# Designed miniproteins, single chains, continued (2), part 9

Each design is a single chain, and the fold is of that chain. pLDDT is the mean over its residues in the fold that is shown.

## One batch from the design tools (miniprotein)

Design m4301
Fold by ESMFold2-Fast:
Structure m4301 (fold): chain A 73 residues (1-73)
Amino acid sequence: EKEEEHRRLVELLIEGFRKGMSDEEILKQAEEEGLDVDALREHLDMVRYIADKLIEVGEEFEAWLAERRARAA
């Protein structure tokens, strides 16, 4: 089932990111599990884009918090 395969790919990505694994290491683990590596590569591009946006938002949020704390102090 495509949904089940997609769910396993997402679980691998989450686990890999938590462990600080590289894209190549995540792809290798997917190959060992018999998952669709080509689909994972396409998904990695989207996930990297989302991750970059989350980092950017996190940096903006941290800057906003620091400025707010400075004004409150």
Scores: mean pLDDT 71

Design m4302
Fold by ESMFold2-Fast:
Structure m4302 (fold): chain A 56 residues (1-56)
Amino acid sequence: GQAALQENLDLAIKMLKEGYSDDEIIEKLQSRGASRKTAELSVLLAKGELLAEELR
């Protein structure tokens, strides 16, 4: 559902801020039940959010 997508995004943002690699974040999201494609999209969206925050 939408809540699960938001949880994946929030976790990806948190892990990026903590210095984890893309591969580590993908593995963590997959361990929580996300598909590889969903995990990769969550990392991409998280990077977009962080970039937008830095450009403000």
Scores: mean pLDDT 82

Design m4304
Fold by ESMFold2-Fast:
Structure m4304 (fold): chain A 68 residues (1-68)
Amino acid sequence: MEELEKDLEELVAAADDPAAFTRVLIRMVKKYDLTGEEIQEIVAATGLPPEERRKRLEEVFKRVYEKK
């Protein structure tokens, strides 16, 4: 749980740098075995205001974590 929150913070921090964001996202795809739908939800969340973006990303990763 704490590790997932740390990874989320890193992804959010990288949101303004496309190269860094892509690198972090690819690492998370491999680490958490993200599906295409989950990846689409994450990418869509980057278009939201910072507070809503964090909330949406937490919801997606909570579902991913609970699924495993």
Scores: mean pLDDT 74

Design m4305
Fold by ESMFold2-Fast:
Structure m4305 (fold): chain A 97 residues (1-97)
Amino acid sequence: MEEAKKLAEEALELAREALRLAMEAMRLVESDPERAKELIKEADKLIEEAEKKLKEAKKIAPDDPEVQKLILEAEIEIGIARIAIGVTRLVLRKLEK
């Protein structure tokens, strides 16, 4: 119970940080493409960590509504971060000569 909630909370924090980095990368991609590239690599790593923690939380407490809410919030943040990373990667490919 407590362990599943802690894992879901940690995953949500990682997901929020990944989204913040992904959004910063999108903002910087045309002015500082090298920095944007580093930020999306860091965001990808945080997403992987978050997904691992969410998987463990789901195994421990699949039917806990509080844990399910945290998991859903984290999955939404991860989804938005992945879209931002995808857009940033498309712009980076356009800038490569």
Scores: mean pLDDT 86

Design m4306
Fold by ESMFold2-Fast:
Structure m4306 (fold): chain A 94 residues (1-94)
Amino acid sequence: MELLEEAIRLAEEALELARTEYPDPELIRLAEEVIRLAERAREEPGLEQILEAIGLILRAIGLEFDAERRGDEAAARVARLLREAALLVLRAVE
């Protein structure tokens, strides 16, 4: 299944939006971490990758919630893309 490839694609889309249209350093950092985790998971899936994916999902949820409280729908959408990407990584390594 192409779960890791889809995760990378979604995270790269989120990264582009966060850098160009909705600059947010924490969303940029999270996107880069999701991409790196997905790339590592292609080589060596394992418990460490599962735990890291769960951590990234929780961070994305937190950033989405903070964006919604600020009324920043654009940042909330980027955070949702990153949550979905991290969830795909988790599904790929389980």
Scores: mean pLDDT 82

Design m4307
Fold by ESMFold2-Fast:
Structure m4307 (fold): chain A 58 residues (1-58)
Amino acid sequence: MKISEEGLKEVKEVLKSLGIPQSEIDKIKTVEELVEVLKKSKTEEAKELARILEILLE
């Protein structure tokens, strides 16, 4: 599923605040790519968000 342009901007700002590298953030265009980036994050908050998103995509 594609993320809207405004949604992508908001998501990228949140990911920057979580300490995710810009190179990983720039790869995100779909919800599935967002989940993969969050799973690879070093923060427990980002990993928990990935888990929640996977449940919502069922």
Scores: mean pLDDT 74

Design m4308
Fold by ESMFold2-Fast:
Structure m4308 (fold): chain A 89 residues (1-89)
Amino acid sequence: SVEEKIAELREEVDALVRATSPEEVRQHGERALKLAKELAKSPLTREQRIQLLADVMAVFAAALDSPDPEVREILLETAKEIAKILNES
């Protein structure tokens, strides 16, 4: 089930990177945060943690590249919160 949740989180991160509207980034961000919190309760391997942190960095990159300031703000806050959740576990 941990592998399934990692796959789901990566899918939501991929959707966040592709999202162009505030509504889309809020929806996928909320799902990503929920999955990150569930994964934080499970033992993750070093490799899994590195891969997920790389995915979070992709969200930061998408935020910096976004022309929409509202989309940028949501992506930045979502990336920060996911990174915090995964790093504090």
Scores: mean pLDDT 84

Design m4309
Fold by ESMFold2-Fast:
Structure m4309 (fold): chain A 60 residues (1-60)
Amino acid sequence: IEDLEKQLERERARLTEIDGELAKNKDASPLEQTRLLFVRAAEEAAIYLYEKIIEKKKEN
């Protein structure tokens, strides 16, 4: 449980970092912006999965 909570914190921090990069790189190439958006979507999916796993473990 604690390891999953730590991983969730890291994933949330990573998402915040990606949002900061997107804000700073508004004028970046369309390819780079698309890649960042894809990575952002992957991080959101990872966060969702970790939250679901943690909630299920807390219900036990």
Scores: mean pLDDT 77

Design m4310
Fold by ESMFold2-Fast:
Structure m4310 (fold): chain A 69 residues (1-69)
Amino acid sequence: SERKARFAAMTPDERAEEVMKLIAEALKGNVDALKELIEITGVDPDTLLETAKAVGWENLIKALEELKK
């Protein structure tokens, strides 16, 4: 994964900024940002979907369901 390799080459501060931007975009329902966030963090999409449903993050729920199609 080129994104994982790029992320691994970043400084800790650059990684934090990248992750925060991806989180903000994923919460807005950006499927591409969500896919990149999952690849970088290794978070389980099913666990993230359960969390999003519990908290009521509707745009993230829609993006996760679109990603699983």
Scores: mean pLDDT 78

Design m4311
Fold by ESMFold2-Fast:
Structure m4311 (fold): chain A 111 residues (1-111)
Amino acid sequence: SSEEWIKLLEEKEPNNALAFLQLGSILAERGDYESAVEMYEKAIELDPNYAAAYAQLGETLLILGDEERAEEYYEKGLRLVEELKPESVEAFKEALERRRAEARARREALE
């Protein structure tokens, strides 16, 4: 189960933000969206400037139907890209639009 993977990661690599992001993505791909949210929140806690983690969390929250929290995290991720990598803002916005469309499609399939 996802609980065993989470425990293993917390024991072996408790401070690895990338590893938590990667595990979150694997769990989301498997449809374990609640555990994916926890992993993305851990990645953000370890690296608050991790724009990709905010985007992944927002997408997963949209799949779960939490549109308000999803928008908050998308806005936080976009602000980070605007401040740290302004040359990547347009690519990040296009990625967010694709992620919103994919999340809505997945949400409709679950209902």
Scores: mean pLDDT 85

Design m4312
Fold by ESMFold2-Fast:
Structure m4312 (fold): chain A 59 residues (1-59)
Amino acid sequence: MKTYTVEEIDKLWDEFLKAVEAGDYEKANELYKEIMGIEEPLTKEQLEAIYKRYKENRY
């Protein structure tokens, strides 16, 4: 797993949010797996739940 700076992690989260907003769940899944260092594929519903939680915590 690559070690990321806070700025790089924030950029990955921004790209994740954009992917979910665009309906690109394949890209969102790839980004989330990279951010969290997990290999398990996530469903659309799981990705949308993560998006909502992150958005609420960020704002």
Scores: mean pLDDT 75

Design m4313
Fold by ESMFold2-Fast:
Structure m4313 (fold): chain A 61 residues (1-61)
Amino acid sequence: AIAMLENVAKLAESLGREEDAALAREALRAFQAGDYETARRLASKLDPLLREHVLAALEAA
């Protein structure tokens, strides 16, 4: 989960998608704080291609 959120943030930044990068960073912060509900909610706002991978990683954690 953590590595996936970091990778998504870095990928979004490299593609110039600042909103997706910010959402991934916020979701990572929430996940590290133990707030899994907020992490999932933030992840659900990501682009559909990124969202599916992030949500699967959160469920596996």
Scores: mean pLDDT 74

Design m4314
Fold by ESMFold2-Fast:
Order: sequence, then C-alpha cells, then structure tokens
Structure m4314 (fold): chain A 111 residues (1-111)
Amino acid sequence: MSDEKAKKYLEKGKKALEEGKYDEAIEYYEKAIELSKDPEIKAKAYNNLGLAYIEQGEYDKAIEYFEKAIELSKDPEIKAKALINLARAYLLQDKYEEAEEYLKKAKELLE
C-alpha cells in the first residue's frame, strides 16, 4: 500500500512538473520518498526532485538529489538517467569537464 501510494505521488509530481508547478512537484516527490520502502521508487523521486530544482535554478540542490538517486538505485537505466541529469546540472554551471565525466559513466552503464 505505501509503495502504491508513493507511485501515485510520483505520477502527480511528474504532472505538476510538466505543468510548471515546481513547488507542487517538489511536495509530491517528497511524499513519494517519505511513503516508499522501495529504493528504486525513492531513486526515481530523487531524480525528479533534482529536475524540479533545476527548473528553479537551484543547481547545487539538484546535484545533491541526483547523487542520492545514483546511490540508492541498482537499476542501470535509472542510474544512467540520474547521471545524465547530473551532467546537465554541471553543464548549466559551465563545468564542462565534470559534465563529460558523468556522461561517460552513464554511457558505460547502458553498454
């Protein structure tokens, strides 16, 4: 039941994010993290929480959440998505060398 509710909050968060309702998206993703016992659901929520913070220009916060997603997930696809988003956060800070390194790590996980 908790993980099923967490999945519903994850979907509500995605919808809010698509609609530009970043504060609402953040609240839904935080609820998904709180309710879930599944590290993969938490990792997806952390990754999307990072995306919401990118949209708000809070790049350091976004980096922290993408790193949490990478740490929690054992799914190479989820890890690769978080690594790509982490690279994008560094690119937005003009940190090209760090961005390239994380993109390389994402490629290695998918091959």
Scores: mean pLDDT 88

Design m4315
Fold by ESMFold2-Fast:
Structure m4315 (fold): chain A 59 residues (1-59)
Amino acid sequence: SEEAEKALEELIKRIEYNEPFLPSFDEVVAWLQEKGFTLPEARRVAFEAFEKYAKKKSL
């Protein structure tokens, strides 16, 4: 969804801003729930964000 895509982009920017200190998965899930995502959606979006971040950093 458009909301999930925007949350993903914002989350990746926040992860990059806090380097070298990466947030925990649970912290990211909690942040997404505060934005209105359900627990299953928050977990899915958090997982996708960490995967995209890892791929962006590994060539």
Scores: mean pLDDT 78

Design m4316
Fold by ESMFold2-Fast:
Structure m4316 (fold): chain A 60 residues (1-60)
Amino acid sequence: SKDELALEATRLGLEGARLALEGNVEEGLKLIEEALRLSEEAGNEVGAKALRETREYIKK
């Protein structure tokens, strides 16, 4: 369901951010990109926007 996709996107986004903060930036970004894909599939535009902003912050 879309709710299940949104929940999984939140889990992956948090895990990706944690990995990036720990210095595993490449793996963290991969998880954030997967989370973004799931948020877009779920139609969660607010979540997708937050994930795009997080990705850009990590890339700086």
Scores: mean pLDDT 85

Design m4317
Fold by ESMFold2-Fast:
Structure m4317 (fold): chain A 63 residues (1-63)
Amino acid sequence: GPVLDAARASGDPELKALADQIEKLEREAVRLLTEGGDWEKVQELIEQINKLIEEAKARLAAA
């Protein structure tokens, strides 16, 4: 998404690492959803992803 693209384009290695972590968690959530997995685990992953996206937005705004 636009936040991940901006984070990777920033040249900041911390933002790149954060973007990579968000992408990994998004892939995990999609995998659980497609497998008909535990919704509570999916919700926890979504909350984690949202927290990391807000951190990325804050770092981008400060950069």
Scores: mean pLDDT 80

Design m4318
Fold by ESMFold2-Fast:
Structure m4318 (fold): chain A 67 residues (1-67)
Amino acid sequence: MPFNLEKAKENALKLALELPLKTPEQKAQVVRDIFAMEAEYARKEGDEELAEQLLEAGEEVAKEILE
């Protein structure tokens, strides 16, 4: 199934904002960790382009949380 980056970014942002006892920095790190795990799976499947897109999406969401 094709990965929907925009939906993944939306879901990650919502999850981070709903975390009850975390600083913005900790919330941003949780988002980075989620996208890093997905990127690792994409690389293992041979999809380097998707892995790069996932890491970039994680940084975009993390930046939004920190702003």
Scores: mean pLDDT 77

Design m4319
Fold by ESMFold2-Fast:
Structure m4319 (fold): chain A 68 residues (1-68)
Amino acid sequence: GAEEALAHLSEAAKLETNPEAAELIDKAGAAAGSGDYATAIRYLEKALSLETNPEARAHLEKALAALK
């Protein structure tokens, strides 16, 4: 659920070096925290398209799975 997604987003944010992806992760976290999972999923899918770090990608994929 949302708590699991937020934990994975926090771990991805620690590994993120792309500022556009970092902003999308932050927006996804805010949307997930407010219960807007559809918006959170859209931001996460865009963040995942920009992320090249495999550990950060794994955390983003787990966050996405937790919201679906």
Scores: mean pLDDT 81

Design m4320
Fold by ESMFold2-Fast:
Structure m4320 (fold): chain A 60 residues (1-60)
Amino acid sequence: SSMEEAQRRIQEIQKELQERLDEVYEEAKRNGWSPEELNARVAEVHREAQRRLQEVQREL
C-alpha cells in the first residue's frame, strides 16, 4: 500500500481523536462529570483510536 495513503489515514484518525477529546472535555466541564467518569470516557476514546491505528498498521 502507498505510505502516503497510510499517513493520510493516520492523520485523519489523529484529527478525529483530538476533536473527540475536545468534545469530551467540554461536555465534562459543562455537566460537572466526576474525575472517574472523565477518565473512563477519555480512555474509551483513546482505545477506539488505537484500534483504528492498529488496523491501518496491519494492512501495510
Scores: mean pLDDT 84

Design m4321
Fold by ESMFold2-Fast:
Structure m4321 (fold): chain A 72 residues (1-72)
Amino acid sequence: MYRRLPEEEVKGKLEGEDVRGYELPDFTPGQLQAIKDALEGLGYKALIVDGNRLLVENVPEETLERIIALVR
C-alpha cells in the first residue's frame, strides 16, 4: 500500500500544477521505475526521490492506484 506525503516534503522537488508525493516502502527500485515508466507512458510527469518516494503531477488517485496494483 502507498501513503500520501505531506505537501511540505513535495514542495520544490517537482515543478508543475497539482504535484503530489507518495511513499511506497514495500516496493523495490525496479517496481518504482516500472510505475514511473507507466505514468510517463500515459503522458504524466513522475519523479522518484529518496529511493522509495514517488512525486507525480496531475495524476488522478484512481489512475495511480491501478498502476501500483499492476506492478505488484
Scores: mean pLDDT 76

Design m4322
Fold by ESMFold2-Fast:
Structure m4322 (fold): chain A 80 residues (1-80)
Amino acid sequence: MAEEARKAIERAKEAMKELEKEKEELKKATTKEEILREIGEVLRAIGDVIDGALEAIRNGEKAGDEELVKEAREILENAI
């Protein structure tokens, strides 16, 4: 369970990196087509962060690891 929580946190962190990358690409978008595409990628990345963070919270709670749960909640908060 703790290992599953750690893997979910790492997945959420990778998704957070992708989210930051897509936010930067959105800032560079100049056409409607580019903006719509990048908005779609940002929304997808947010979904991936939320999924990973929620899985980490669930597995962290099952493991009784309050620090893992706290880290996962912080990742979730940063997704907004």
Scores: mean pLDDT 82

Design m4323
Fold by ESMFold2-Fast:
Structure m4323 (fold): chain A 71 residues (1-71)
Amino acid sequence: SKGEGLIEKAVSLLRAARRAAEAGYDDEARQLGDEAVKLLGQSPLVSPETVAAVRAAVDAKDYAGAERLAS
C-alpha cells in the first residue's frame, strides 16, 4: 500500500542516516532523518505519537533508535 511504501522509504532513510552519522557526516544524517520523519507523518498507518517519538530520536541524533521505532 502507499502508506506501507512511505514507512519502508522512511526506514531506508533512517538506515542511511545512521550510516552517514557513523561516517561522521552529521549534517547529512540530520537531513536524511528529517526527511524520514516527514514521510512517516504522511503515512496514515503511523500514529502521531510514533512520529513524535521518531522526531525526538532524530533530534537526539539517535538514528538507530529512530529506525527501531519506525520499523
Scores: mean pLDDT 88

Design m4324
Fold by ESMFold2-Fast:
Structure m4324 (fold): chain A 98 residues (1-98)
Amino acid sequence: SMEELRELLEEGKKAYEAGNYKEAALLYDLALGMARIMEAVGIEVPKELLVELYVNRGKAYLKLNEYEKAVQDYELALELDPENEEAKKNLEIAKKKL
């Protein structure tokens, strides 16, 4: 459900702020998996929510030195929102680490 998706996003943000980057990434991964299932059964997930999930999971991957995964997440965020400044900046940072 959308409520569960938003709850997972907020719990992921809390984990990230606490320095628990692996937990944050797993929570965002679960949320994105749920969003994919919802879309597959015809439930529209707000673009802004998907962008926020990709950007935040990418940020967690950067902290975990998972640079290829971070690049992928920022590129997916920019496919949905080409003007997202945080995704643009962090994509450039992640690419320099490859």
Scores: mean pLDDT 91

Design m4325
Fold by ESMFold2-Fast:
Formats: structure tokens, sequence, C-alpha cells
Structure m4325 (fold): chain A 66 residues (1-66)
């Protein structure tokens, strides 16, 4: 159940980021091979959060992961 939810969310975010031109299918495949689905999902969520923060004129110096 939890693993199926992770895969669904991952596919949804990956498709959105690819369609918007922020990531490539190759980059997604590389992340999945290296990190697995759960950690890849966290990375994609971090990218979305960073993009939203920049659009909202938030502090860009200290956001997610880096």
Amino acid sequence: SAMEEIRRRLDELARELIERGFLTPEAIQKLLASLGPEETLRVLEGVIATLEAMEAQGKTLHVFTL
C-alpha cells in the first residue's frame, strides 16, 4: 500500500516536472536507479518546493536540502 502510493506520487511529480521542462526522463531514471523510489520522491518534492518558494519571492538562500 505505502509503496504503491509512493510510486503513484512519484510518477505524477516526475511527469509534471518533465512536461514543464525542469527535468528529463533520463534524470528521473538515474535518480531511481541510485536512490530508489522513496528518496527520489523526496528529491522531486524538494524541487517543487524550491520552485514555489522562488515564485512566492521567499528567501532563496536557505530552502531545501542545500
Scores: mean pLDDT 73

Design m4326
Fold by ESMFold2-Fast:
Structure m4326 (fold): chain A 62 residues (1-62)
Amino acid sequence: MERDAAIIALAVGIAVSKDEKVRKLYQEALDALNAGDWERARKLVEEAVKLDPSFKSVLELL
């Protein structure tokens, strides 16, 4: 799995999300991914996708 692709996808999610809660979840997921905690990153993205399902494709990178 390409870590760089996942990092870029999460950064884009932060940049385009209008909801502060969704942006915070993506920021926490990016931090978890950078720390090597893929399971936590995936769970945080799942929470964000429940609020905005437009980004469900990000889960496929994790």
Scores: mean pLDDT 73

Design m4327
Fold by ESMFold2-Fast:
Structure m4327 (fold): chain A 96 residues (1-96)
Amino acid sequence: MTVGQRVLQTIMRDRRQGVDGNDILQRVGDIAGVDPGDIVRANNRYSQTQQYQDDVDYAISQGLSYDEARMVMFARITGQLAGEDVPIDDLINTVR
């Protein structure tokens, strides 16, 4: 399982359990071996791009909800910061 897939499963599980967002972010950083602040900055930059909108729309077209699509994109950027080539379809298949 890729770092991106582990991150995605962790976010989905922890959000379902009502875990605080800062605690989820810290756990995600530990899994990825990346500073949580770097993850937030990278995700904020990505979320402002046309590529992000295209990627979210693609994930929704594959049957994900908007919230699931956003979690996939967050996991993808986190995996990329960890040095992974993270295919979007592998992350979509992790949700479905």
Scores: mean pLDDT 86

Design m4328
Fold by ESMFold2-Fast:
Parts: C-alpha cells; sequence; structure tokens
Structure m4328 (fold): chain A 117 residues (1-117)
C-alpha cells in the first residue's frame, strides 16, 4: 500500500511543497519537490531542502531503508545541484531533459537521487 502525503520544506525563508509517496512494505519513499516557477534557489539551498525533507520523512517512518528525491532544475544549474546533493550522500540515478513547448522557455532537467537511510 502506498501512503501519499504532502509537506512544505522551508529554506532561507522560501517554501517548497513536497509530495511524499511512502511504500511501507518495501520500506521506500519517493519525495517529489515542486519548486515554484521563478523561485531562485542555489544548488546548496536545494541540497539543504532535500536533506531536511529526507530527515523529516525518516523521523516519521523510521523503518524506511531508501528515499528517492526528484528535483526539476534549470539545465545550467544541474551539475552544481548534482555536486551539492552528492556531497550530502545522495546518489544520482537519472538526469532527464524536460520537454518544453516554447523554444524561448528555459531548459529544465529532472534529477532523480537515492539515499540509503
Amino acid sequence: TIIIETMTITVNGKDIPVTVFIDEENKEATLVFHIPAGLELTPEQLAEAAKKAVEKVKEKYPDLKKITVELAVPEEKAEETIEALEKLGFELKSKTPLHRDNPASPRYVLLTFEKEV
């Protein structure tokens, strides 16, 4: 059974909504970060948000063994974001370019990380 809940992570006075999918049987959770359009966050602030969210979910669900984090970031910030999360013990699993309908729109990539907890 999958439990779905929402939480808000605050970093530097900025609120980031997170959808949490908890698979208690497999002892895994997936955290999907909904970074508001136009919200300026540094790679280090995104890494801090991911760490804080993982710590909150693990505290509530101590039997979890693995947590997956999904972040959509501007392409130009992707490598610095990967480095910042890897320094906090996250492992990059995928980097997927996101579709854009307008070529003038900024390019985004979906980053998927895992952390053993």
Scores: mean pLDDT 83

Design m4329
Fold by ESMFold2-Fast:
Structure m4329 (fold): chain A 60 residues (1-60)
Amino acid sequence: GLEEAIELLQKHLGMSEENARNAVETLKHFSREQAIQLLMREGGLSREEAEEIVDLVHSS
């Protein structure tokens, strides 16, 4: 769910909880592939890590 996506963003990107919540809101406005590419490009996440976070956001 969204809380798990927030925790993963904090773990992988070193974000505060508030910044991670704001990131989740941003990711909701992108398609699955666009959100994955954003996390890989801007966050430096692997595709697998980005897919896990995006799927948690989009399933909520």
Scores: mean pLDDT 84

Design m4330
Fold by ESMFold2-Fast:
Structure m4330 (fold): chain A 103 residues (1-103)
Amino acid sequence: DPLREEADKIFKEMKEILEKNDFSKLTPEQRQEFLDKVVEYFRKLLRLERQARAAGNEDLVAYIRKKILELVSLLQEKMTPEEFDEFMRRLQEVAAEVNAEAA
């Protein structure tokens, strides 16, 4: 399944970024760059979820949602509460944008 393979690739890249970076040593500018990059990865994942839903692949939709929740939990552990609140707000905006995109 090409959509599942692409989702798995994005999940793997995100986990590697989260595991290999010492977030306590990042400057405020580097932390903002990280937040921007993470939001764009979630945009890609949400587009893949939408494509899976459009294809009627409910098992893949459930799988992508489960992995999104796992990544959100990992991010909450790495971010300050303020950063996490900003991330969640931006994620809601991205979800609305992706859902509004033409099929």
Scores: mean pLDDT 82

Design m4331
Fold by ESMFold2-Fast:
Structure m4331 (fold): chain A 99 residues (1-99)
Amino acid sequence: SEKYKKLLEEIEKEADRIFENPTVEQLKKEFGLTDEQIWELTEELDKILRAANEDPSITPEKLRKMAEEILKKDPDNEEARRKALVYYLASKILEKRES
């Protein structure tokens, strides 16, 4: 719905900013992440990108839909929001590689 669309737009803007300037320091600054959380997010990102490389059914559109589903399930859960951001970031990376 509109609430989740607005959250998804915010996640998209954050992912675009990170994608353009992808650094560990920027992730810490923008999201207040710990070293452990950054490690987990980078591992999840790599896992998603590897899965997409092995499975052509995993498209940027599908990854964006997954991000939306994560936000719908627990929109107030900070971990869920960060996980949605990772899926959205993966969609941007995959889109750039395929486009």
Scores: mean pLDDT 69

Design m4332
Fold by ESMFold2-Fast:
Structure m4332 (fold): chain A 70 residues (1-70)
Amino acid sequence: SVVEDNIVDLLKTVPEEKREERLEALKEVNIGMMKIVLAVEGKATPEAIAEVEAEMEELKERVLARLKEE
């Protein structure tokens, strides 16, 4: 995915010891932004929010796995 590839490339510019912390911060920011989008659209259900949180956690796990292989 383009998003996953871009995040991996971005984190490669960050010192290794700070990558997980920066990725966690990016995850939290993106969850917050998606919650705002859902609220503006009148779609902020607990189920929709849980879906976004699960998708962001899965993306984090995939990015960390790719960084670990380097």
Scores: mean pLDDT 82

Design m4333
Fold by ESMFold2-Fast:
Structure m4333 (fold): chain A 72 residues (1-72)
Amino acid sequence: MISEEEVRELAREIAERLGLSEEETEEVVRAALEMAKELKEADPSISAEVQRQAVEATAEVKALVLKREREQ
């Protein structure tokens, strides 16, 4: 299982790379943390690698959606 801190670091790195605001970054972090929690609840034996991949994908999608919404 990946740590909450690792999830926050991954989400912040993705948001920073895409030039998101601090508020948007916190939304990305929240989405990533929820995905990590949901995966662990669905499969308590989930590997850290699978959880990390899903968290990273979730953060990237959320960050891109937020960036597009702000560019409207």
Scores: mean pLDDT 80

Design m4334
Fold by ESMFold2-Fast:
Structure m4334 (fold): chain A 85 residues (1-85)
Amino acid sequence: KEKYEELAKEFLELSEKFVEMLIDVEKWIAERTSNPELKALNLKVANLSEEERKEEIYSLAKTFASFLPPEERKKILEEIEKLLK
C-alpha cells in the first residue's frame, strides 16, 4: 500500500505539472490566435475552476495509468482518488 501511495503522489505531481503546462499553452494560443472560435475554446481550458482542474488532472493520470498492468492501475487510481479529495 505504501509503495502505491508514493507512486500515486509522484504520478499526480507530474500530471499536475503537465496540466499547468497545457493551461499555459492554451493561454498563449488564446492571446495570439485570430480565430475567435479557437480563442473561445482555449480560454475555456485556461480558465478551468479548481474542481475542473482536478478532474483534468485525474483524467490525465487515469490515461497514463492505462499503460500499466491492470493490477497496478487499479491500486494507483485508488490512491490518486484519495489524494484529490
Scores: mean pLDDT 74

Design m4335
Fold by ESMFold2-Fast:
Structure m4335 (fold): chain A 62 residues (1-62)
Amino acid sequence: DIKGKLLEAIEDYVAKKEEELSLKKGEIVEVLKVVDEDHLYVKSLKTGKEGIVPRYYLKEKK
């Protein structure tokens, strides 16, 4: 389970729906909820804004 983990945006992401969150490459987000297999509900640590982001755009720091 990845809830509460910090993930990093690997690319810029532009929100495609009102419930989604736009991110810049390198932004750190906290996982608040798993929405489905391909989507996470996250909070940006930079802006404090929350929204849905496709999982593919996020990775754990290695």
Scores: mean pLDDT 81

Design m4336
Fold by ESMFold2-Fast:
Structure m4336 (fold): chain A 79 residues (1-79)
Amino acid sequence: SEEEKKAIEYLKKGIEYAKRGNNESAIKYFEKGKKYAKKSKVAGEAVAELAELGIEYLRRGNNEMAIKMGQAGINLLEG
């Protein structure tokens, strides 16, 4: 769906910002990914929870775990 594509795009952008150490932008894009994930019927709630966990890791400076959470969310949406 369009919502799934947007969730994947935003989570990928969040991961890229997290890799660069730009946690403010990473959090912004994980929040957008979470919003679109919640609109998805395939795995929306699970992906939104993974995105929220990624945001919490980013707030703590644990970018490695945030990237893993974001990738797990993308993998669920891609099937």
Scores: mean pLDDT 88

